Designed miniproteins, single chains, continued (5). Designs and how they scored, part 94

Each design is a single chain, and the fold is of that chain. pLDDT is the mean over its residues in the fold that is shown.

## One batch from the design tools (miniprotein)

Design m19452
Fold by ESMFold2-Fast:
Structure m19452 (fold): chain A 69 residues (1-69)
Amino acid sequence: SKEEKLREEVEKLAEELDRQGVRDHILTGRSISREEFRKQLEEEALKLAEKYGLSPETARKIVEEVMKR
């Protein structure tokens, strides 16, 4: 389903953002907050949801589920 594809993409994006955050912390000594991470993930998930023809509400639900892990 399109919802399942969005979930897979959001999970992959979360992994990529986490890897970038680790690299940035090593190089700059700065860490992104959980709230900033969530905001970035949600913004990208909303763009992906639009691409798949899914609602913003579906995108936010998936981000919340991914963030709970």
Scores: mean pLDDT 77

Design m19453
Fold by ESMFold2-Fast:
Structure m19453 (fold): chain A 107 residues (1-107)
Amino acid sequence: SEEEEKKRKLLDKVLFLLYGAYTELANRISKEIKDKKKQEEALKELRDLFTYLLNKVGEAARKASLDELEKIYELVEKTVNELIGKSVEEARALIDKTVKEIDEIVK
């Protein structure tokens, strides 16, 4: 259906934004953290954080109306812009807030 096609395109855009944010944060960690053990720990934490966020987006998208998915897209776009220049700790706090806001959109 036309609505299913619009939902698919919105979900693709959300996933693209999240992939871009993850890649930029991972590249920055790899460049800025010189200690190999600390780098590996930070990259693991980042991977776990984005896995958590991606799972929540996927769960929400399965239940969401088109209008709710549009709100999720706008929220994710805002979140990825706010993730620019953030530490892993700051990214955790922002992602936790974003997940709560996603839950409120689709409840």
Scores: mean pLDDT 89

Design m19454
Fold by ESMFold2-Fast:
Structure m19454 (fold): chain A 61 residues (1-61)
Amino acid sequence: SIEEAARRLLEGAGLTSLPYDGPITPENIADYIVFDEETGTISVPPELFPAIAQEAARLAA
């Protein structure tokens, strides 16, 4: 489910909140991530990229 995918992404990235406006949870992160089923791509608001990229890079290191 989308909720399950969001939870895994959050846990993998170690992300629980962003300086955007409000906490990011497995429930509401799905609203921030636009998944295009036809293209198979995931779109994330550019404002979330710095925090997500920082945690993702930390996990990849």
Scores: mean pLDDT 54

Design m19455
Fold by ESMFold2-Fast:
Structure m19455 (fold): chain A 70 residues (1-70)
Amino acid sequence: SEEEKELQKRLQEIHDEAVEIEDKFTEEEREKFKKLLDEAQELIENKEEPEKVQKVLDEAEELLKEVKEK
């Protein structure tokens, strides 16, 4: 669906930004971030409610923002 494509694109964008600043992540932040992205990917693949995927992606974006602000 179009929503699924948008969520997948958002996931990819978050991943790409994290790769760009990978040296700023602590091991704990990296592990937490990986769990969030893995969870979002699983939810997308299982065609779960878009709202659930959005919440996980929002958490990943917030963590990414915190890491960027170091």
Scores: mean pLDDT 84

Design m19456
Fold by ESMFold2-Fast:
Structure m19456 (fold): chain A 109 residues (1-109)
Amino acid sequence: MGLKLLKEKKYEEAIKAFEEEIAKDPKNSLAWYNLGLAYYKAGDYEKAIEYFEKADAIKPSALIYNNLGLAYYKAGDYEKAIEYYEKAIALAPDFTEAKENLAKAKEAK
């Protein structure tokens, strides 16, 4: 349900769907990650960071670190963006998107 709502740009409805998933299982890292992604797509980067950090606390991944980097980059915190892209690359050395994002963040600094 929630992922389809994200694809259709129905971000408020997607947020509600992921909040319901979290209410049923607060240890569902994917639901916290998807909630962060919904806020990121809606342009609320501070909330995106908060919920990606919740996902990271349950189950770290290169994808979560890359998206934390993207959210910090959009918030204008290029130093934090660089830190998280480097963490993503450390977990997944072949993560091309994270490497490209790192180069872009270093140029913006």
Scores: mean pLDDT 86

Design m19457
Fold by ESMFold2-Fast:
Structure m19457 (fold): chain A 97 residues (1-97)
Amino acid sequence: SALEEAERAAEEAEEAGKKALEAGNTAGGAAGEAAKRAAEAAREAGTEEAYREAALGAEAAAEGARKGAEGNAAGAAGGAVAGIGGEVGARLAGRRA
């Protein structure tokens, strides 16, 4: 399901974010946290639209966190923004349902 996709992406982003922090890239850690919040927002909203919004944002955040682990701070920052977008999108989709 889209919720399972969002939760899996959040787990992957958290793991990649830890590696980014070990490399000294705090933006990667932020991307991991943003993905986790997107998945939490989807669970709270409880709609399929919210699950899809969160999955999209969390997947982008996971990619950003991985870039952060490679030393790409700009990519990690972009991932954090995308994760925040997923959280916001999930909450908006929940309110529309």
Scores: mean pLDDT 82

Design m19458
Fold by ESMFold2-Fast:
Structure m19458 (fold): chain A 56 residues (1-56)
Amino acid sequence: MRFRLVTEDGTVHSAVAGEVALHDLGVSPEEALRLAEAGEPAVDPVTGRRYRFEAV
C-alpha cells in the first residue's frame, strides 16, 4: 500500500506504506488505511508529531 504523510503544519512527506514506514509510526497497514479513509490523524510515538495518511 502507498500513502502520503502530511503533518499538522502542512509539511508533505511521500511515503510508500510498506512495513518500514508503518513500523516507524507503530501503525498496522490496515489501521493506516482506516485512518486515511476516516481522515483521522496518527501520532508518531517517537516524536509526538501528528500525521494524516492520504491513500494513493
Scores: mean pLDDT 64

Design m19460
Fold by ESMFold2-Fast:
Structure m19460 (fold): chain A 71 residues (1-71)
Amino acid sequence: MTPPEDLALAEAAFRRLEELAGRPLSEEEVVEILREYHRRHGRGPDLPNLADLDEEERARLREAIEAVLAR
């Protein structure tokens, strides 16, 4: 079972990615976007702080979103 705290954080991250994409996203699309982001900008357990993104981090996430959604 996913702890309620982790579920709330995952939901907030999902919502942020939808806002950046400008459309609703499936769970599969969210997973692929995060994989593409890590592939392009590094690897590790660290997720971007989706609650406090600067413009450069938003631009990098938008690039990952565009790459995944162009499939």
Scores: mean pLDDT 66

Design m19462
Fold by ESMFold2-Fast:
Structure m19462 (fold): chain A 55 residues (1-55)
Amino acid sequence: SEEEKKKELEEKRKEELELGERGIKSASTDPKAKKAVEKLTKERIKKLEEEKKKV
């Protein structure tokens, strides 16, 4: 159902945010890696939000 798909996308969004936060903490010694993790996380979250709008 559409409701289940929305919940699944929301859970994936939370997981991506958590993963991104861990990546930033791990990359704290490398500013370039930290910036890359932030950019990738934002792009993935944006993509999930767009998919959620379509459901």
Scores: mean pLDDT 77

Design m19463
Fold by ESMFold2-Fast:
Structure m19463 (fold): chain A 72 residues (1-72)
Amino acid sequence: MEEAEKRVLELLSKETGKEIKTKEEAIEVLAEEAKREAKARGEELSEEEARELAEKGLEAAIELAKRKIEAE
């Protein structure tokens, strides 16, 4: 597992108070948040759309963490 991926999973675990050990668990958590945010805006996301947004968001967070690690 990439160092950046581990860092992001640890941050999500602290933020949510849940033990998030895998990318799949992180996607589940982020998909739930995406659905909540959409509902707050008067929109509904399908499970597929929420998972896709969560996956893209997680990939972006990992990429940012990787760039920060490489800049050290």
Scores: mean pLDDT 78

Design m19464
Fold by ESMFold2-Fast:
Structure m19464 (fold): chain A 57 residues (1-57)
Amino acid sequence: SNETLEEARRIALEKHGAVLDPNAPETPKHRAAEELFVRALNRARDDEELLRLVREA
């Protein structure tokens, strides 16, 4: 679901210590968080596994 995708992205950002700020430029921490999210998304079979993979990273 869209809510699960947004939550997974938020967790990935927190894992890399990146703050979601729409006025801030994209940083290496934001790119690392997106890479983590995309890898988890590609491996996850469902929404529950997606959240588990980003939390356990």
Scores: mean pLDDT 77

Design m19465
Fold by ESMFold2-Fast:
Structure m19465 (fold): chain A 60 residues (1-60)
Amino acid sequence: MATLKAEFSSLLRAIGAALALIGELPEAKVRVEGNTVTVELEGSDEEIERARRLLDSYAA
């Protein structure tokens, strides 16, 4: 199990990232707290990297 965290410039961007993660990785546990998105997933290094890339793409 891996835990990824990212903080965003706004709550709307955080929600956008969370929705993208749920769409791509529906088995992941996604939490949004203010501008921070926390993702907990079990998977290969490839799946963990994909989640990280999704978070990074929404962080601005």
Scores: mean pLDDT 77

Design m19466
Fold by ESMFold2-Fast:
Structure m19466 (fold): chain A 70 residues (1-70)
Amino acid sequence: SAAELARRAAERARELAEQARAAGLEELARVYEEAAERLEEAARAGDEELLLEAAREADARIEEVADKLR
């Protein structure tokens, strides 16, 4: 289900946040943590539209941080 996929995506995002923190990339870690929280909220709501919004927001935020690291 979309909710199950969202939960797995959130779990992966939290793993990436820990890896980023270990590497000293605090801003990137924060972005991954925020993405995980939004995906977890979408999974709890069971709303596919909210899930898609959370995914798009996470992608946009990751790109924004990547651009700042240039």
Scores: mean pLDDT 76

Design m19467
Fold by ESMFold2-Fast:
Structure m19467 (fold): chain A 64 residues (1-64)
Amino acid sequence: SIALGLLALEAVKKGDHEKALELLKKLIEEGDPEVARKTLELAIKIAKEQGDEELAKKIEELLK
């Protein structure tokens, strides 16, 4: 859902790794596959722009 994706991106921006990964996993399981993929790609970009390489790597592992 759009709301789930927005919450996931907010968690990424706040540096809440645990919450971000939880919400992104839920988006993959319950959401539209195309929306989930785009949201994860945006989440990776945000994490990298913030210098959070650890979070970016963990999100990339979810994308496969």
Scores: mean pLDDT 83

Design m19468
Fold by ESMFold2-Fast:
Structure m19468 (fold): chain A 63 residues (1-63)
Amino acid sequence: LQEEVIEEAKKRMKELGISEEDIEEAVAINRDLIDSVKTEKQGKLAVDYIVATAKQLERARKL
């Protein structure tokens, strides 16, 4: 389940053109969230949150 969350988040971030560095950082920042996932619904929310984090990291670099 947690592995599926990481794989799905990485897939979505790659499709959005986010850099590998930001992808790895977004996953690392959300490690505790990923570890807390117990249901499929929580997994979907975790993926959305990881992707949002990556977008914030990308925006911060453009400031």
Scores: mean pLDDT 78

Design m19469
Fold by ESMFold2-Fast:
Structure m19469 (fold): chain A 62 residues (1-62)
Amino acid sequence: LEKELEEAKERAVEAAKQGKIVEANKLANEAVDLAVEMGKDRYEAVKEMEEALDKAILEAKA
């Protein structure tokens, strides 16, 4: 689970940087579900992924 969570987060950020918004959101949802399975709060997991994707998208546009 921990390794799968780490990989899902990395893939979501990478997809966002490449402008693959749909794929990035799909991977982010998978990461959130894995984090919740590991006992993390869903709200915190969603916020963490949204912040990471937003930053990645802004950096890609620069």
Scores: mean pLDDT 78

Design m19470
Fold by ESMFold2-Fast:
Structure m19470 (fold): chain A 61 residues (1-61)
Amino acid sequence: AVGSTAVALHDVPAMSPDELTLKKGDVVRILEEVGDNLWRVQSLSTGETGLVPKSALEVLS
């Protein structure tokens, strides 16, 4: 999954400073796996990076 693109399945609010806010349909690049439940991603629309729950994303390839 690292290096893959993924799409947000629903709106994702940032609950901490390390997390990234996403809207449903936002496309991200997966940069790093962080623990069992989080990915560090980069938004392709804004260029911002942050942590997002794996459950909120669908990996495209």
Scores: mean pLDDT 80

Design m19471
Fold by ESMFold2-Fast:
Structure m19471 (fold): chain A 78 residues (1-78)
Amino acid sequence: SLLDEIKNSSSVSKDSLGLPGSVTVVQPKSEEELQQAIKEVSVGADKLTVAYPKSVEEAKALAHTAGPGESLLIVLPK
């Protein structure tokens, strides 16, 4: 539904998660998309952490573990 799409969009956007600019959320369809996302995030990062939560709720919890100067890539399951 439209409401679910809005919620899902919010989960993909770092601004919608209320997080600092160092957190990126992606939902890759394939391993190749995942590798591309990792490359994109790593280009400007002093330190990169990649997390694989089982749900959007777990992803939001993990997003709050990013420290200053760190880049966190959260990979949503699907």
Scores: mean pLDDT 63

Design m19472
Fold by ESMFold2-Fast:
Structure m19472 (fold): chain A 70 residues (1-70)
Amino acid sequence: MAEEYAKKAEEALKAGDLRTAFEYAAKAVLIDPKNKYARAVGNKVEAAIFERNGRLDLAAEAREAAEKEE
């Protein structure tokens, strides 16, 4: 289940739907907080949200966190 939600989050992220991406990524991490794939997708979604909001500093940090989990 966690991987299913993480995949839906990645699909939403590719479509530019940050709200849907965030909702699915959050569900994936809540189901399995230790799942590296779910955590990586969650960090990618956070990076995209920070970039959209002009928080480039936090976006860079979230991107690094995603790379560490992958």
Scores: mean pLDDT 78

Design m19473
Fold by ESMFold2-Fast:
Structure m19473 (fold): chain A 64 residues (1-64)
Amino acid sequence: ARARVVVPASRAAEAEAKARELLARDPRVTDFYVLPDPRDPSRVRVVVVAETQEAAEAAAAELA
């Protein structure tokens, strides 16, 4: 399951660090990706991959 949060590019490093911490702490979180928004380079998309949709959405909410 996957959930997405959009953050300003200036906060991308912070969001990536938090996602990495969640990956280390929550065994339900299996991966994450940070992707630029092709239409607006001032924004990035953080996608959290988890075993359940609930876990993915909870992790994404912590990154917002």
Scores: mean pLDDT 78

Design m19474
Fold by ESMFold2-Fast:
Structure m19474 (fold): chain A 60 residues (1-60)
Amino acid sequence: SAEIKKIAKELEEKLEKLLREIEKAIAAGASQKEIDEIIEQGKKELEPLYKKHEELVDKE
């Protein structure tokens, strides 16, 4: 469905942005703690979209 595709696309885009942010932080010499905080924040932002995607997939 269009809604499932839209949410999947948004999840993919946000995940790509998170990965790029992590790569930039590593290249800038960020500490492991700073990188872990970026990952934790990214996971929190992705969680509601992931749950919505799973809900829609289960319902069609």
Scores: mean pLDDT 80

Design m19475
Fold by ESMFold2-Fast:
Structure m19475 (fold): chain A 64 residues (1-64)
Amino acid sequence: MEEELEREITVALARMYRALGKLLLEKQNNKEEAIEWYRKALELFEEAGDEEGAEEARKLLEEL
């Protein structure tokens, strides 16, 4: 179904944004930019209904 595919794409994007935030934090120690990517990831996980992804993104934001 197209709606299911859209959810999968949204989750994949959210996972990429989360990974980008982690990468920026590790390579550049840039907390501000990492926060922006984690926020975007959280919004996409929430939009897709991925509770586990959203929880993990919130945890990452809490650590910063």
Scores: mean pLDDT 81

Design m19476
Fold by ESMFold2-Fast:
Structure m19476 (fold): chain A 89 residues (1-89)
Amino acid sequence: SEIIEKKAKAMADDAMALAKAGYSLDTITKILAANLQFFAMYELGLPQDEAEKLVKKLEEKIKEAARAAAAGDLDKAYEIFKEILEEIK
């Protein structure tokens, strides 16, 4: 899906930008989790309670992707964010 691929790339780019700006891994993970919840609700049309539950379930994967981006591995971050978004659809 083009929407999934574009969102995964945007999340990987955002994670790296936040890491380069000096934000902690925990802060990056919280920002990306909030962005993912917003995307699930407003772009994918999920109810708020379902979006919150899905994002909470995926929090460790978001952290793994953020860690890859912070290490400079954008390709790995992109693949993990793509997996996360495939689970939400």
Scores: mean pLDDT 87

Design m19477
Fold by ESMFold2-Fast:
Order: structure tokens, then sequence, then C-alpha cells
Structure m19477 (fold): chain A 80 residues (1-80)
């Protein structure tokens, strides 16, 4: 959760509201799907946080999602 919450704060979101929203989202998913989704979000946020600008962070996040499209689709399929 640390990288996702740090990214949310850098984008101007309140950290407590971001945490509550993420916890609510994860609680709504099957435990195995929640764990996979959180891991993917944390990895993507870590890549974005290493970028020198917000624009570069957005581009890096889009590239990360494109690279991990198969895994993201598998998570969505498992959530159904």
Amino acid sequence: MDNVLALAESLGFDPEEARAALEALLAGLPPEVAARYLALLEAGAAVALKQPSLEAAEQANQAFLAEHREELLAIIEAAR
C-alpha cells in the first residue's frame, strides 16, 4: 500500500481518504484477487514515483499497464 498511497498524495489526494478507498476496494474482492491487484498497483506506483515529473510518471504508468496487460486481464477475469 505504501507506494500507491505515496502516489495518491503526490497527485493531490488526501492520504487517509485514499487509504480508506483502497481498503474498501480490496475488501470487495476475493482475497486472492485483492492480493494480486494490490501487488500490481504497488509495482506500477513504484515505477511512477521514480519518474522526474508528473507527465513522465503518467507515461511510465501507461507503459507499465501495457506491459502487464495480460496479468491485469487475468485479475479482472478472476474478479468476475
Scores: mean pLDDT 75

Design m19478
Fold by ESMFold2-Fast:
Structure m19478 (fold): chain A 85 residues (1-85)
Amino acid sequence: SMVAEQEALADRAVELAEKAIEEAEELVKEGKYDEALLLLEIAEGLLLIVLGVLKLIGAPEEVLARLEEALERVRKKIEEIKKKK
C-alpha cells in the first residue's frame, strides 16, 4: 500500500540520520569537525526533502512525527559540534 511505502521511506530516512549522527560522533573524536558538520548538514537536507514530500502527499501524522524527531536529533548534534569547533 502507499502507506506502507511512506512508512518504509520514513524508516530508511531515520536509519540514515541515526547512522550519520553515529559517524559524525566518530569524526568529532578524530578532530574532523568540518567533515562531521558536512555529513550532518547533508542528513538534515535529506530529512527536510523527505519530510516535505511526505507532508505534500498527506502521510500519517505518526510517520511525520518520526521524521521531525530525527530532524531535531540531527539539528541538536549540529549545534553541539559547532560549539566544540
Scores: mean pLDDT 87

Design m19479
Fold by ESMFold2-Fast:
Structure m19479 (fold): chain A 80 residues (1-80)
Amino acid sequence: SMEELKKELLEDGKVFIEFAKKNNYSKEDIERRLRVLARTAKRLLTPEEVQELFDEMIKLAEEAGLPEIVEAIRRIRDEM
């Protein structure tokens, strides 16, 4: 279902944020991964659900203390 797809994509986003925190991903790697997630989300979700997904990921990145990832997510969202 669409609800399950949204939850799966959010979980993928959570895993990405955790990996970025632990593995010191470069800015280029962060943006590349986020662009792939954005393309998948746009294909599978409504524009409203895409907005909600990225807003939730921003909150998670802020809670994790990752300002570089917050900035990258905001930039990718704004390019959509």
Scores: mean pLDDT 79

Design m19480
Fold by ESMFold2-Fast:
Order: C-alpha cells, then sequence, then structure tokens
Structure m19480 (fold): chain A 62 residues (1-62)
C-alpha cells in the first residue's frame, strides 16, 4: 500500500519544504498540506484512506 502524508502547519512554506524532502526520498508518496484544524486533518486522513494510502500525520509546531 502506498504511503500518504498529512503535513499540519500554520506556515505553508515550511510545509512545502518538508513535502519536497519527502518526495525526493520517495517519489510515490502522496503529500497533503493542511492547517492545524482538526476537521481538515480528519478529512485529509479519510481522503488518503479512501484512495488506498497509509495515512501518516506530521505536525509542525512553530
Amino acid sequence: MKKGVVIVSEDTKVAEELARKLLEKDPDVVVLGVSPDEEEIKEAVELLEKKGYEPEVIKIEL
């Protein structure tokens, strides 16, 4: 099963930098950036699971 990563950050640039590093390590990974909103995090995780990805949540605290 392909891996999906949800990056939770208030800063879009920090999330984009992490997403780039993840894609360089594994080009088959799917990355979704979300705000630190519980509903957005839940929807992103459910979307990845529905599409057959293993969801991983990474929270960036600034």
Scores: mean pLDDT 78

Design m19481
Fold by ESMFold2-Fast:
Structure m19481 (fold): chain A 76 residues (1-76)
Amino acid sequence: MEELKELLKKAAEYIEKGDYEKAIETLLKAAELAERKGDNKAAAYFLMQAADLYKKLGKYDEAERLEKKALELLKK
């Protein structure tokens, strides 16, 4: 639980610095941790945030992949 909070703080710091690639990596780790704990809503939320950052980088295919995974998690 502390790990998730630390990852979210780190992701926010990377976003503020404009380091979107590291923010994406950190959010994907947070999503994986949330999914392992059965928190599919939190995992979907983190995947959607990472998708938004991919769009800022012009990586629309990667963003769409994460958005589809997030929607699948919300159906569970």
Scores: mean pLDDT 84

Design m19482
Fold by ESMFold2-Fast:
Structure m19482 (fold): chain A 93 residues (1-93)
Amino acid sequence: NEEVEALIEQLKSDDIEVVREAALSLGEIADERAVEPLKELLKDEDPEKRILAAEALGKIYIKKPELAREALEEALKDEIPEVQYIAEIALKK
């Protein structure tokens, strides 16, 4: 699906609104190809981007737990409480 590839490329944008829309769409689609790009976004220096990555991975986890469990367990160790909280509530489902 060319849409998933285009959305993955948009995760690299400097525009947070572009990243937000891309992450939201990738979470809804729950395609395996999005997992590694979202894991990279989870390591971004910008806490807002890490929140968006955790939310998208949480949505993927609800639909396909095996794809996103490891990434969400890494998010539990994030320095930002909001990222930790998103990962915790997703994993407790």
Scores: mean pLDDT 85

Design m19483
Fold by ESMFold2-Fast:
Structure m19483 (fold): chain A 75 residues (1-75)
Amino acid sequence: GAARIEEAVRLAEEMARAFIAGDVERAQALDEEALALLEALLAEDAEEARRALAAVREVVESRKEELEEALEKLE
């Protein structure tokens, strides 16, 4: 089942949206939730964890310009 990979993508999208909106505290809370999911995936299935990370990377790459602009506003 792809359910945990779908959850990782959902968390990545929500985290990206929070950063773009300037809601750093929400982005941090979502990051903690994503880390817990990653830890569970790594403990059970390293291959599923790699697939989840690859899917998250695609989300980040698709929103890279928006994320870079948001980070620049925070510094």
Scores: mean pLDDT 77

Design m19484
Fold by ESMFold2-Fast:
Structure m19484 (fold): chain A 60 residues (1-60)
Amino acid sequence: LIDKAEEALKKGNYKEAAKLYRETGEESRRLGLESPNPEASRVAFEGSREHYRKAEEVEK
């Protein structure tokens, strides 16, 4: 998912890149909520936040 978002960004498909970053962020957040491991949850939530931020920056 991250690789696809970056590839879309490189091709100038900003709308598609933003959509993919947002979807990746949603998946990471869901993984964090479902994980029984606190360390894995923390990493997933941090990744989710970063992906949402990138989606917003790409769309502007």
Scores: mean pLDDT 76

Design m19485
Fold by ESMFold2-Fast:
Structure m19485 (fold): chain A 68 residues (1-68)
Amino acid sequence: SEEELLKEAEELLAEARRAVEAGDFATAGQLLRQAKELIDKLTDEEKRKELEERLNEIGRLGVALVNA
């Protein structure tokens, strides 16, 4: 269901952020890819955009930490 996809994507994004903060960029990248697959299945355009923005924020955080 859409609600199950939202919940799973949110959990993957939260875990990806924790991985980035721990310096585990390989795990973070894998989790972000998994989250993207679920986000792309969402039919609600507004919810898809919200999660895409969160995914991009986590990705930018990872880039900033690698280049620090």
Scores: mean pLDDT 84

Design m19486
Fold by ESMFold2-Fast:
Structure m19486 (fold): chain A 92 residues (1-92)
Amino acid sequence: GMEAGSALSRAIRVAREEGAEVEYSVKGDTVTIRARGLGEKARNALLRAAEEAEKQGAKATLEIRGDEAVLRVSGLDAPGLAAVALTAIGEQ
């Protein structure tokens, strides 16, 4: 469903709000989020996004090292991928 995509979009927004440098990409059914300069709120948002994706049948891997993180989610459905893509457009 759209919930995994929405959780990923929220994690990107929270990380940026904390001043983190955030990059993300969508390739096929895989979304990758890379962030540097993370605060605690962004870490919690990324953890929640990974959990939400896994509950919806996607595969999520989250690596956190100091103030940096890489979240990779594979197997997202079309609505989930669209939600992440719309975030890219809306952020301008």
Scores: mean pLDDT 74

Design m19488
Fold by ESMFold2-Fast:
Structure m19488 (fold): chain A 56 residues (1-56)
Amino acid sequence: SAEEVAARVLELLARRHALQDEAAKATGAERAALEAEIARLSREVERLAAELARLA
């Protein structure tokens, strides 16, 4: 449902925010790994946003 997809988007945005805070404090390989996870979450948010648009 649209409600469930919207709830999932909010959950992923909260996780991404936490990872962005960690990446800001990290350097080198650790920062690169965190940035890779942020990119993965951003792609999932885009996928779910497209799904939400289809449900509208």
Scores: mean pLDDT 86

Design m19489
Fold by ESMFold2-Fast:
Structure m19489 (fold): chain A 86 residues (1-86)
Amino acid sequence: SRIEELRREGEEALRRLEEALAAGDVERAREEAERVLEIVRELLRLGAVEEALEFAKRASQALYEAGLYELAREFTRRLDEILREY
């Protein structure tokens, strides 16, 4: 199903995010965080709310743990905007 495809894409995006953060590559981390937000938006459209929120929480936690507080704040702001639509 499309939800299963998005679940796989979300896991890949999170792995790439963690790799970028471990490498100190802020630009790649930003790109992968954006990918997670896209997946969250699509999962919400399909009614997969719990899965969407789990991906969002994991991405936010990874950004905070890496000390990228500005990017984490931007991520959370954009997540809040997405959630207000659903």
Scores: mean pLDDT 89

